# Designs tried in a protein design run: designed miniproteins, single chains, continued (3). Part 30

Each design is a single chain, and the fold is of that chain. pLDDT is the mean over its residues in the fold that is shown.

## One batch from the design tools (miniprotein)

Design m9024
Fold by ESMFold2-Fast:
Structure m9024 (fold): chain A 85 residues (1-85)
Amino acid sequence: MSLDEIAEELSRERKRLLELGEKFAQLTEKDPSLQPDLDEIQRLWTEIQFTLGFSTMPEKKRLEESLELTRRAIELVDEALRRYE
């Protein structure tokens, strides 16, 4: 996958994660049983931010690792939302 392809994929997945994460955070305020899932999603979000800002890591590696973390976070949100609904 080219750098442009990875960047486009990451941009799309990050938009999806943000949208799903906002919905999930609102549900967690109403149902505390979802808090452990929210905590894990927030941990992954922090790791994504750290990875993207890690200036000593090659750009391709930063994008690839950020994409993998973003996809993992989306899977956790999707699973938790389906379990709740």
Scores: mean pLDDT 79

Design m9025
Fold by ESMFold2-Fast:
Structure m9025 (fold): chain A 90 residues (1-90)
Amino acid sequence: NIKQKIIDRLNENIKTVKKLAEEGKISQETADKIISRINKRIQLVNEGKYDELIKIYEDRLEQAKRDLLGPFIIKDYENALKEAKKAKEE
C-alpha cells in the first residue's frame, strides 16, 4: 500500500515527463535521463532497498536546503523521505 503509493507516484512522474517531451517542452534526451533516474528509484522500492532510497532522499533534501530551493520542493523531498521510511517499516 505505501510501497504501491510510492511506485504509483513515480510512474505518474514518468507520464508527466513523457508528456512534456511529446509537447516539445523538454528534449527527448532530457526526458530519457529523468525517466532513467525515476526507474532506478522504482527498482530500489521493488527490491526492498529502502535504506538506499532513504539515503538518496536525505542527500537530496540536504542539497536542496543548501541550494536555497523553494519551500514546495523541500516539502516534496520531506514527504518522499517520510513515505520511504514508512515503506521500510511495513
Scores: mean pLDDT 81

Design m9026
Fold by ESMFold2-Fast:
Structure m9026 (fold): chain A 105 residues (1-105)
Amino acid sequence: SLEERRKKVREEIWKMIGAKEEAEVPSKEELEEFVKRASKEELAEFARLVGELLRLEEELGKDPFSPHIQTLTAIYSTLERSLKKGLSLEEMKERLLKTIDALYG
């Protein structure tokens, strides 16, 4: 079912980040720590999983203007654009950290 797929994708994202709480969105610190340690392959997989989660949330009729969905959308958009442009790992990390700072700051 869509609900079971959404739950599994969310669990994979939180596990990848190393988030300790089942909050609607990971903390700024948890996201920053993940981004700083992640490989290019891990950032690509993170982008894929966040994109899939957003697609499932839309299919389930979740409010696209909710703060947590807006946050995930901004993260996804930053990663997708960086990957499509073929940016270096360093540039991709810099842009993502800047996006996270803007969202939580």
Scores: mean pLDDT 83

Design m9027
Fold by ESMFold2-Fast:
Structure m9027 (fold): chain A 58 residues (1-58)
Amino acid sequence: GPASRAGMAAAVGAASGRPDLGVAGVRKHGATPSEATIAAMRAGDAQAAGREAVRDAG
């Protein structure tokens, strides 16, 4: 669903070193990325970024 797609977008952003793309993907799937999601993407922690983005999506 949209939450899973937001989580995958954030995880890919973290893993690829492209938090800008992760943020855009999370927003495209109807979620607002939290500070925790953005921090995890910047840190390159794909599991944390995906988990936090799923929380952001609902």
Scores: mean pLDDT 84

Design m9028
Fold by ESMFold2-Fast:
Structure m9028 (fold): chain A 100 residues (1-100)
Amino acid sequence: SQAEELLKKGIEELEEALEALEKGDYEKAVEYFEDAIIYFDAVAKLLGLSKEEEELLERAKKLLDLAREKLVKGEKLSEEEIEELREIIEELKKILEKKL
């Protein structure tokens, strides 16, 4: 479905953002976070998501926006914040796998 393809793209952008952070490329990480938010927002506007899946996407979008704001201000993300983003990726992947 279109929702599954958009969710997959959002997850891929978020994975790229974490790789950019590990390389110290904060500007590129911000771009990937912004792209991931756009894809997750698009998924949230499509029918066929459960309430729990919608709540997870909303939480993911909020966490990504906070991470983006910190990086734009020149602040470094903590290891705990990076781990929370990794956990969100795994939960989103579980949603994608259940629908495939």
Scores: mean pLDDT 80

Design m9029
Fold by ESMFold2-Fast:
Structure m9029 (fold): chain A 62 residues (1-62)
Amino acid sequence: SEKAKELKEKGREYLGEALKNYYLSRIYAQIDEAKAREYFELSQKYFEKAEKLYKEAEELEK
């Protein structure tokens, strides 16, 4: 369905943001621990959003 495709596209966007913030957290880990933690938390939130959207898309395709 078009809705499932739309959810997968949005999930892919969030996954990209999760990976970006994860790498930033790794870079900042040796420079600024507080900033590294903020990026890690953002990464986790985006990863959770992506997972939720992919799950919703799978349910629509059943």
Scores: mean pLDDT 85

Design m9030
Fold by ESMFold2-Fast:
Structure m9030 (fold): chain A 72 residues (1-72)
Amino acid sequence: SKEELKREILRLAEARFADADALVLALHTRGLISAEQAKLLSPARTIEEAVELLTEHLDEEQLRRIRDFLAA
């Protein structure tokens, strides 16, 4: 489910990145999100807010790919 992916992504991202900007940059650099999607995440001030926006704007397949990247 998207809710389960959201919880997993949040946990993994908080362990790996210092802030929302670092997370968004890493996802964009790896081609996991488009420049347009990165712009949609620009209002996020925390990793929690960035993950909330990811869950809102991306489908389950895209979120699963992000989770798999973060878990590697």
Scores: mean pLDDT 87

Design m9031
Fold by ESMFold2-Fast:
Parts: structure tokens; sequence; C-alpha cells
Structure m9031 (fold): chain A 65 residues (1-65)
């Protein structure tokens, strides 16, 4: 659905923002971006897409100190 596509794109954008903030050593911005990515991913109705993206976001967030 268009709503699921919107949530997927929003989650990916937030995950990328978290990765960029982490590279810049902006830990507060990185944490906020990863949390936004998780909230957006949780709104995806396709369970396979949701679970895969949540796992990817969690793995990226593990790079936070």
Amino acid sequence: SAVDEHHLQAALAAKNAGNVALEQNDLEAAEKAYQEALVRASQIQDSAVREKLVKEIVEEAKKLP
C-alpha cells in the first residue's frame, strides 16, 4: 500500500540520518534518528518487511558506544 511505502521510505531515511550522525560523532542526533526509524518501521503492516528492517536498524544502532 502507499501508506506502507511511505513508512518504509521514512524508516530508511531516518536510519540513513542516524548513520550520518554517527559518522559525525553526533550521538544525540544518531540516537534520535534510529528511534524515529524504529517507530516508522513498526508502522509497516507487511510483517516480513517490518521484521527485516527492524533487525537492520538495531544492528546499525549497535555501533553507538
Scores: mean pLDDT 84

Design m9032
Fold by ESMFold2-Fast:
Order: structure tokens, then sequence, then C-alpha cells
Structure m9032 (fold): chain A 87 residues (1-87)
């Protein structure tokens, strides 16, 4: 069901914080040790619901967030793997 605007805005804010130099070590650890989500506790249920309802804008935004985390840590292999798998 449509109603994801607050979540879209929250994820956009998180991406901007990462770009401004926020540490992503915990998020990167979650991303490299789990194929589910980088924020399984915070964003996992929302991402699952977005995929189940085919909410493309929110899915694309999660994809961008995961790429920014991988880039911030310098993991080029993870960036490429994510881009190939989810594009």
Amino acid sequence: MKGFKPYIEEIKEEIEKIKKGEDVSDLYHALTHSLSTPFSKKFGPTLLLAKATNEQELIDLFHELMIEIAKKKGDEDLVKAWEVTYK
C-alpha cells in the first residue's frame, strides 16, 4: 500500500549524512555479513514490505544507500556485485 513518503525522506537524509562523513563501519559490517539489509533492525521490515508491494522508489533508494556504504568503505567488489545483482 502507498504510504512510504516518511521512509523515503528518512533514507534520503541518511544518504546525505554518509556523504557528509558519517561513519558507516557498523552498517558495512551488517552489509558484508548478511545479504538481507544493511539496517536489518531499522530498515529490514520496510524494505521487505517495499519489495512485496513493488514500491520502486523506496527500493531504488535502499539500493543507493547500500552503494554509498560500500563506496565509503572502499569495497569496490561489493559495489560492483550489488550493481550487477540489483540493476
Scores: mean pLDDT 63

Design m9033
Fold by ESMFold2-Fast:
Structure m9033 (fold): chain A 75 residues (1-75)
Amino acid sequence: SSDDKKMLQRADDMVKEMQALAKQYPELQPLLDEMKKLREEMKKETDPRKRAILSFSILALRVEADLLVELAQKR
């Protein structure tokens, strides 16, 4: 569906944004690697509910990364 395409596009955008952040904050590399893995699983997933769960997991990794960046900036 068009909503599925939008979720995949948003996941791709989040990976690109995280890749840019990981260049500045190398400590984010493990989170980026996990996000890339989840994105590839999301592209292969045919169940819309399981795909939505994978999309939510990608968002959760981005929230975690933003918190780590904030903590690094407060050193």
Scores: mean pLDDT 85

Design m9034
Fold by ESMFold2-Fast:
Structure m9034 (fold): chain A 58 residues (1-58)
Amino acid sequence: SPEEIRLKILVYEIVLGSNLYVAELARKKGLDDLAAAQEAEAARVQAEIKKLQQQYDS
């Protein structure tokens, strides 16, 4: 349903925000491996959001 897709996008947007926030804090502390891991996860989440948005707009 459209509502289910919208809620899935919202959940992924929250996860994305958390990953980017932790990545920024990790970079500031010199925890580069943790930052890179969070940035990689954020990239995967962004791809899922884009896929869901394309399905919703169809």
Scores: mean pLDDT 87

Design m9035
Fold by ESMFold2-Fast:
Structure m9035 (fold): chain A 85 residues (1-85)
Amino acid sequence: SQAAQLQAEAKRLLAEIKEAVDNKDFDKFFELLAQLQQVAGQLQQLRDQETDPALRAQMEAFLQAADEELKELGEKVKKQLEELE
C-alpha cells in the first residue's frame, strides 16, 4: 500500500538522520529532515483520508512515534550546535 511505502521511506530517513546526528553531519541532517517532513506530510494526508479506523490508528501511532524520535534527535543536534558556539 502507499501508506506502507511511505512508512518504510520514513523509517529509512529516520535511520539516516540518526547516522547524520552521530557523525555531526549537520548539512545531511537538515537535508534528511526536510525529506522526512515531506514524507510525514504525505502520511498525514493519507491518514486523514483513511476510512478504516484500524489503519488510521496504525498510521497515527506511527506518526506519533516518528515525531517523538525526531524530537529527541533534534535536541541532540541543538546541544551539538551549542557546543560549536
Scores: mean pLDDT 85

Design m9036
Fold by ESMFold2-Fast:
Structure m9036 (fold): chain A 80 residues (1-80)
Amino acid sequence: PLPSDEEIDAFVEELQKLDAAEKRAAIRAFVDDIVARSASDAEARAAFLRFISRAVEKNALSDAEIQEAVAVFSAALAAR
């Protein structure tokens, strides 16, 4: 099962407390988890987009951190 909206909200709130290195590690772990747990690429993308939308809404990530998260997600999905 993929993360619920409540779990994504909790994760985004936790990211706001972390420094840049901790955020990178947490985002990689989150991306790897959703890619591994998703039944399809479409399901993984939907879960990742929910995360990005919430992170943008709460200003939890800088533009550079969002770009890095997208790159990490694309690489993880391609390796699946």
Scores: mean pLDDT 85

Design m9037
Fold by ESMFold2-Fast:
Structure m9037 (fold): chain A 71 residues (1-71)
Amino acid sequence: SKEDAEKAIKLVERAKEALKQGNFDEAVSLLDEADRLGTRAYLDGDFEGARKVGEAVRPVVEALKEKGIEL
């Protein structure tokens, strides 16, 4: 649903803040929840919302990998 996608985007924003503060465990947990909501949006037929969630998640996942954290 659009609501799930919007909530996922807000979780990604929180994950970015956690990453900036060096709280990698929190960032990973927030990204995991965002990914679950993005998948639910996709299954509900909100392909556009799911795409936006994936685009928002990708840079944060890449930043975590650069810090040596594999997801």
Scores: mean pLDDT 84

Design m9038
Fold by ESMFold2-Fast:
Structure m9038 (fold): chain A 105 residues (1-105)
Amino acid sequence: ALTVTASGGGTVAEGGSLTLTGTASAPASGVAWLLQLPDGRLLAVSAGGSAPGPFGGSRAVGSGSGTTFTLTLSGLERRDTGTYYPLAATDTDSALGAGVEVTVV
């Protein structure tokens, strides 16, 4: 079964940058990141490679595929606070990993 994990959460100052790392137990053909806001809403942050996520512009940039992928967050705002979940898919399986908390102060 596919297993996905994430690391690199924490507390960061407004305007700062943070990189989250996702790891899949098998080479992934697709990767994404989801954000659960403190109010319970889910946002797709990044889907598929280096395209900018729904934060607008280059503030959230996904990269990598296979067994290691990253989400680079920049120009962080308090509204970016929440739990970030890694998602990976292979040809036959998909998995959502445990989330990492990011707090913008």
Scores: mean pLDDT 78

Design m9039
Fold by ESMFold2-Fast:
Structure m9039 (fold): chain A 64 residues (1-64)
Amino acid sequence: MSIEEKIEQMTERIIQAALAGDRETMKRLLIELANFLLSQGYSLDEVGLKLQEISDRAQAELAS
């Protein structure tokens, strides 16, 4: 699995956890994604933007 495929897979799992109301799983997956991105050489700013994007998508899904 490529790095991009892993990021997308983790993002989908986070959104699914958010939609299920499983806040603990969502938080754990967000931490895992952040740590993974940092380990791959992403900057703190890039990680922050990615986490905000995922949060925005989860909020949009919950509002739908």
Scores: mean pLDDT 81

Design m9040
Fold by ESMFold2-Fast:
Structure m9040 (fold): chain A 106 residues (1-106)
Amino acid sequence: SIDEFAKKVLERGQALLARAQALLQQVDALLQQQAHPALQALRARLQALIAEIQAIIAEVKKILEDKSMPEKEKILRIIGLSLRIIGLEIDLDRLEEELAALQQQL
């Protein structure tokens, strides 16, 4: 059902949020040891990513609670949010790789 699909998108979003927050904690720990412009830029990109993940989670929750929204509109919106989560997963993977490369050069 669409509600089951929406719940899976919510679970993926929450897992992605936890990953992004863990990476932010790693960046913050490194910034405490050495101030670096590349780490500060990566931190800003992570904060933006976290904000977007949180916005998607909030929107999925609103769609799940909205009993007046037509089913076809729910389907379209949830598919769009699912595609956004996939894009953010790719972006986070890239940020993890960039942090690993930066740590080798510090």
Scores: mean pLDDT 90

Design m9041
Fold by ESMFold2-Fast:
Structure m9041 (fold): chain A 95 residues (1-95)
Amino acid sequence: SEAEKILEALDEAEERVRALDVPERLKIRVEADLGMLKLHVVVSKIMNLPVNVEVILKSIDNTIAWLEEEGKTDPEAAAALIEVYRELQARIKEI
């Protein structure tokens, strides 16, 4: 299902974020944002509701925009996290 493919993409992104050596403040926020997206998809799946892909993609764009601002202070860490998010965004768009 669409929900299962989105959850797979989110799980892969979460695993990649956990493996990164980046400042804890950035990691905590990104993991929280990914967790909220996973919760939304899981709830939609359990309730047999369609996943709102537009809301997910907008949330991803918001996290990327925040990371671009954080890149002024932590450019390498922000770039690594943005790379994970850009790959996540691309995977979800193919679903």
Scores: mean pLDDT 89

Design m9042
Fold by ESMFold2-Fast:
Structure m9042 (fold): chain A 69 residues (1-69)
Amino acid sequence: SDARIAEIRARMAAIEELIRTGTVEEGRAAIREALAWFARNLSALSPAERAAWLEGYGRVHELYLEAAA
């Protein structure tokens, strides 16, 4: 749903902000929680919702690697 896609995008934006402003440990924990949420909800997500999550995850993962270097 459009509402679920917006929720996923907002959640990913919050993780990006945490990676920029928080500690490396906080960013790592947020990424692990996001992956666990995705695994639990995978079967309930539409292809468009999965695509939105994967796009957001790609961005947060790149930012985390840069911040942790």
Scores: mean pLDDT 81

Design m9043
Fold by ESMFold2-Fast:
Structure m9043 (fold): chain A 87 residues (1-87)
Amino acid sequence: EEEEKRKKEIEEQVKKAKELIPKIVEELMKAVEKGEVKGEVKLPDDATIADLLALGKAGVDSVTMNEKAARNAAEDLIKTSKAKALA
């Protein structure tokens, strides 16, 4: 029943991420708007939902980004993380 445990873990992680992802993106956007983060956004290509949650908690001071780049990157990251979590 290893696969059953994995499925439950993935479902729990996806459930939590779906609730938190919008808040993380909103917090990230606010930081960009305040000018606390500037420049280009650089996100890991293989980012997971867990990585996205960790990024939100750690803040965005370690990542330079602008409003458009941050929004596009966040959308791509969410899409990629969701696909990986469902796979």
Scores: mean pLDDT 52

Design m9044
Fold by ESMFold2-Fast:
Structure m9044 (fold): chain A 100 residues (1-100)
Amino acid sequence: STPVQREVERRTAPLVEELLARGDRARAELVGAIALVAVAAGRVVEAVTPEEIAALLRAAGVPEEEAEEIARLSVEDVEAAVERLRRLIEELRAKRAAEA
């Protein structure tokens, strides 16, 4: 694992555990998905805000309009945001594997 991956895991794992302990599975899944995008983009997550989500997605190569839509869904429809992020993560992983 990379230093970025370790730092992202260190910052997000306690938040995911706390959200799961509170029964907030959808938000826990959102934080987990954002952590995976941050690792793929080579960035550390500062906060799970719409602004940071949009910035991370743009850094990962996502078009600005799509990044802003996913960021908006992260507050309006968390489950829809998670589903879109999961599809994006699979696309990023496939692209990375093809470049190896």
Scores: mean pLDDT 80

Design m9045
Fold by ESMFold2-Fast:
Structure m9045 (fold): chain A 92 residues (1-92)
Amino acid sequence: SSDIEKLKEGFRALVEEIGRLTGWSEAETKRIIALVEQSIDDLFKSGYSPLEAAELVGGGIITWVSRHAPAHRDEVAALVREFLKRFREFLS
């Protein structure tokens, strides 16, 4: 659906920004984008709405960064929260 594609585009841009912030390689950033897109697909197959999927994936990104790049946790959490706010406004 159009909403799934928009959500994937938004998370792709978000993960690219996080990659720049954290200093991840292009290959690492692309791998994380693929995992995020797969998570979105799996959540939709499980019956979650676009907003529910966005909030779950966003929370997952914050959790992952807290574990693997804790120095950037607060900045990434702020980026994810702003993205989710904008996505909620878009769906309204």
Scores: mean pLDDT 85

Design m9046
Fold by ESMFold2-Fast:
Parts: C-alpha cells; structure tokens; sequence
Structure m9046 (fold): chain A 95 residues (1-95)
C-alpha cells in the first residue's frame, strides 16, 4: 500500500540519519558534530514532511512525538539523546 511504502521510506531515511550522526560523532569534533546534526536533521525533516500525507495516523503520531523530542535533545546539545530518539522511532516503525 502507499502507507506501507511511505513507512519503508521513512524507516530508510531514519536509518541513514542515525548512521550519519553516529559516524560524525566518531570522526568530528563535538562542535562540528552538533553543527552537522542541525543540517542533517533539517534534511530529514524536509524529506519526512513529503511523506506525511501518505503515512497512517499511527505513523504520523510517532513522527510528531519523535520530532518534538529530537528538537528538545538538539537544543540541549544532547546528540546521544537525539540518536536514541531516532533509533526508537525506527524500531517502532519496524514493529
């Protein structure tokens, strides 16, 4: 279905973001990793907004809750919390 396809695309985009954020934490300074996280999060939000009309009501609620929590972690400069929230979103979508 369109909702299944949108969920799969959201899972793939979220997995890619997690991998890029983890790689940046290993290879960049803290300040550089934080700056890159802002840009990567912005790109992810842009992609996800395009998927929203095709997601189920349940998946939309998961996205909105995760987005609020991710923005809170980012504002607190808590990249580990940001990544953990994205991994939780991915796992819930895969369940």
Amino acid sequence: SLSDKARQELIDDTRELVERLRENLRTLSRDQALEEAGLLLGEWIYRVVGLIPFLSDEDRRLVYDALRRMLDHYEQEDLDGLIATLEELRDKLES
Scores: mean pLDDT 89

Design m9047
Fold by ESMFold2-Fast:
Structure m9047 (fold): chain A 68 residues (1-68)
Amino acid sequence: MEELKAEVERHRAEIARLQAKADELRSQYDKAFLENPEQAPKLKAQYDQVRAEAAREGERFLAAIEKL
């Protein structure tokens, strides 16, 4: 029981970390769009990649919760 809860909390922490990174990249993208639009596509690609990683981790999180 506690082992599954620890796994759920690890996934939750990782999702939070990835979401924070995505928010930071989004902020950088918005700034680059105004100050240096040539860099915006690169930041958008990094943001999309981090969002995909967060979504994949979210699927693992849901699978772990379903085992409870």
Scores: mean pLDDT 80

Design m9048
Fold by ESMFold2-Fast:
Structure m9048 (fold): chain A 54 residues (1-54)
Amino acid sequence: MAAARQEEQGRTVKTYIENNYDLAATAKALGLSQAAVSRRIREFEREKGVEVRP
């Protein structure tokens, strides 16, 4: 579902920020690959028109 996908992206970004923008720590916390985390962050940035950077 689109809503579930948006929730997953938001959760990924929140976890990424909480881990001081550490892809490896975020991937471990979410049980994902670093590539999957990076993809979700980029999708969130495109959708919201923002940059998720330190």
Scores: mean pLDDT 75

Design m9049
Fold by ESMFold2-Fast:
Structure m9049 (fold): chain A 55 residues (1-55)
Amino acid sequence: MEFVEKLREFAKKLPEEERKLVETYADQIEYAIKNKEDVTRLRDLAERLLEALKK
């Protein structure tokens, strides 16, 4: 999923603590996709985080 890759690339540009948080969200979304779980809430939270930090 392109969104997970964008999260991981964005995380590399962040300080260590924020990077770990974003990577955790990326890992959870990737896990949910692999297990065919609903990712709607995780994606919404991650998109809001990206908007807050990057917009």
Scores: mean pLDDT 72

Design m9050
Fold by ESMFold2-Fast:
Structure m9050 (fold): chain A 76 residues (1-76)
Amino acid sequence: AAKLRLALAGVRAAIQALENGDYETAIHILETLKEAVPELKERFDKAIEAIKSGNVEEALKILRETQADLEAQLAA
C-alpha cells in the first residue's frame, strides 16, 4: 500500500509540473519513481520519452491513466 501511495503522490506531482510547464521537474520525478516503483517503469519511460519529444499531451494522457489505475487499486 505504501508503494502505491508513493507512486500516486509522485504521478500527481509530475502532472502538476507538466501543467505548469516545468518539464525538468516532471522528468526528475518520473526518473525517481522508476527506481522506487519498478513495476510502473514502462509507463514512466513512455511518459519521459513523450516529454522529451515535445508531446506533453501524450505524457499527460499516460500519467492520468496511471493515476486512475493507482486510485482504483487503492480504493479496492
Scores: mean pLDDT 86

Design m9051
Fold by ESMFold2-Fast:
Structure m9051 (fold): chain A 83 residues (1-83)
Amino acid sequence: SVRDEALELQMEIGALEVHLATLLLFNSITPEDLARLEGRRNELRDRANKIRPYLSDETKAEIDAQLNALDGLLADGRALLAK
């Protein structure tokens, strides 16, 4: 169901956020990690866009907030690697 797809998507975004936050916390992120994580973020965003018309406004807002948080961490990763 779309509800199950949304829940799975939110869990996958959350897992990616935790992984990226952990790499940043331990200063262990590589350029290869960043490229892979950015690719994965794009896949998750595309999946979110595909199911978006079938979601409640509350679930849309939750997914948008999770993707925005992930984008912030990716920006932090880019800044760290530019040093």
Scores: mean pLDDT 89

Design m9052
Fold by ESMFold2-Fast:
Order: C-alpha cells, then structure tokens, then sequence
Structure m9052 (fold): chain A 99 residues (1-99)
C-alpha cells in the first residue's frame, strides 16, 4: 500500500543516513563529534516527523536534511558524507512525494 511504501522509504532513509553519520563520526575530531551527534539528532527527528505525519512534511524534511548536510560540509573530514546524506534524504522525499 501507499502507507507501507512511505514507511519503507522513510526506514531506508533512516538506515542509510545513520550509516553515513556513523562514518562521519568515526573520522571527526572529538570536538567535531559533538556537531555530528547534533546532526544525528536533527536527522532522526526529521525521519520521525516523516513517519508520523507522512508526505505533508516532505519539504520540511528535505530542508532540514540540506541544513544538516551544510553543517557537516564545513568540516573537511565529514564533507564527503555530507553530500551523500543530503542525496539520501532528497531521494527518499522525492520518491514519497511521487506516491
């Protein structure tokens, strides 16, 4: 069903994003790990909003993901993961909006 597909895409976004954030944390300095963990909290909150509210919050979720990506892109060590994280969120949101 459409509802099951939304949940599947949101769960894939959560899974892939968490993997990228774990990799970002592993290469970040102890000081920058605080920024990565803050980004993780914001990312998981966005995924939760999508799971609880559905397609209506898709634009807000995409903007939150872009902001998180920009924050991580300012740290040279985490910059490679920032773009992939943003693309994961944008793809999931676009597919959900197309349902």
Amino acid sequence: SREEEVRRLAEEMRRRGTELLDKAKAVASPEDQIIVESARDAFLSAVRMLLETGPEVAEAVRRAAQYIGESLAKIPETAPYARELTEVAERAVAEIEAL
Scores: mean pLDDT 85

Design m9053
Fold by ESMFold2-Fast:
Structure m9053 (fold): chain A 77 residues (1-77)
Amino acid sequence: DVEEEIRRLEERIAELESQLPNLPEGKRKTVQALLDQARSLVDQAKIAAEQGNDEEAKRLLRQAERLLERAEQIIKE
């Protein structure tokens, strides 16, 4: 379900954004950039889904998920 995946990724972005103040400046800038890109991809996926392009929406959501996985890895380091 595209709507469920969008909601889940938005929740993950919000959770990771809440962790930004606790990161060193260098890591914070890198993670912020990844979260900004992920948010842009989720917003594009919402537009694609609204237009009936579910395949494109799913592709964009997969890209956003990969960026969030990278951000999580940097936070854990």
Scores: mean pLDDT 88

Design m9054
Fold by ESMFold2-Fast:
Structure m9054 (fold): chain A 87 residues (1-87)
Amino acid sequence: LRDADKAINAAVVQRDYDAAEKLLNNLIEQYPDDSKVVAAAQAGLAYVHFLKGDLKEAEKILNEAEEKYPNSAYVKYTKALLEPFLK
């Protein structure tokens, strides 16, 4: 979970979107059975794609994360943050 926050900080503060995406994808690969980690990493990937201007990909990832992990606090927070911009 802290690694997802670290990836978001890297994207926002350092503008290192490639490093952020790689870190989030590594979390999914390393902990595929941990629904909390996967949900946080998916929400983080949607946010990184949003920051890169990939709005369609951000919306797709966010919708898939919400469908699979509807009770994730990370998914709910990211959806609330991005939904006004994704339509």
Scores: mean pLDDT 76

Design m9055
Fold by ESMFold2-Fast:
Formats: structure tokens, sequence, C-alpha cells
Structure m9055 (fold): chain A 64 residues (1-64)
């Protein structure tokens, strides 16, 4: 099973920093999605889950 983390927040540098830490500590792909709302991130997560991915959504300074 393939795993991915989606990191959402208004600040690109913070989203990238959190994504790098998640990739380092968890050993799977972490994608920074700066500027997406929690709803938009949820839609992306649903698409990836339909394709067989296990998806974690992480908010940095935003509501999920």
Amino acid sequence: MRRVALVVGPDLAEAVAVARELARTRGYLAIPLPGLSGEEAREVAELLRREGFEVEVVGVGVEL
C-alpha cells in the first residue's frame, strides 16, 4: 500500500519544512500544498485514496 502526506498552509516555507520533516521521520512521500484550503486538500486526498493511496492531511496554520 502506498502512503502520502499532504501538507497544507498559507506559507510555502512552513509547508515545505513540515513536508521534509514528515518524509524524513515517516519514510513516505510528503507533498506541500501551500494556498489550498482544508476542503481543497480533502478533495485531493479523496482522489488519491480512490487510486489506492493511504493519505494523511496535515494543516500548518489552517483549519482542516
Scores: mean pLDDT 77

Design m9056
Fold by ESMFold2-Fast:
Structure m9056 (fold): chain A 96 residues (1-96)
Amino acid sequence: MTPEQQARAAAEAARRAAERGDVERARRMAEEAAEYARKAGTARAYTYAAEGYVWAARGGDLSMAPRAAELAERALALDPEDERARRALAEARALL
């Protein structure tokens, strides 16, 4: 499994944890997604990490929102046309 695929898996785990109200797991999985995004260095991996942080923030930890915005901005710096990254940035900013 590549670091980008690991970032995706961690972000999906963060989403599922947030949907169940498991704030601690959502935060931990979002942080894991960000670590894999750093290892991958790709726009897509940073987009997954940003989405994971948005889910953790919406799940109950609003302190995750600034980092979600930063990760989405990093994804957009690498791929300005990434619609998912633009959406993650807008969602993160709505939580600030």
Scores: mean pLDDT 90

Design m9057
Fold by ESMFold2-Fast:
Structure m9057 (fold): chain A 67 residues (1-67)
Amino acid sequence: SLEELKKRLTELLVEHFGLSEEEAQKLADNPGSKELEDTIIRALIEGKISEEVAKEISELVKKILAL
């Protein structure tokens, strides 16, 4: 469901990006946003996330946007 996909995206953002649940939920509610894209790129540059985590986030965003 959309709720489950957004919840998983929120969990990944909290776990790997050090965001608050509120900040992560805001990004998960706007998965096609430049803000989320910039957040992922910065985290990759800073070594906060692996390519595998970035791929999981990308697939979740793709699934959410397809609904």
Scores: mean pLDDT 81

Design m9058
Fold by ESMFold2-Fast:
Structure m9058 (fold): chain A 88 residues (1-88)
Amino acid sequence: SKLAEEKKKEVEEAAEKFRETLAKALENAKAGKNTAEALEEMQKAFEDLAGVAGDASRTVPELREEMVKKLEEMAKEGEKVVKEIEEL
């Protein structure tokens, strides 16, 4: 359905923004810069992604399993970046 495709697009756009915050946080950490602000932006981007995915799941219930999987995948990407920062 068109609505399902629109909701998937919104989730993918939010996921891309989250990935951009991950890249920025890692770049700042590798450069020896303060990461606190970048990590806060990353957390806010993940909350925005979770909100959009939640909206998609409520609006198109058939997407619920896919949205849960997407959030789990994005959370794992975030955890990996946080660990890389902690190991620097």
Scores: mean pLDDT 87

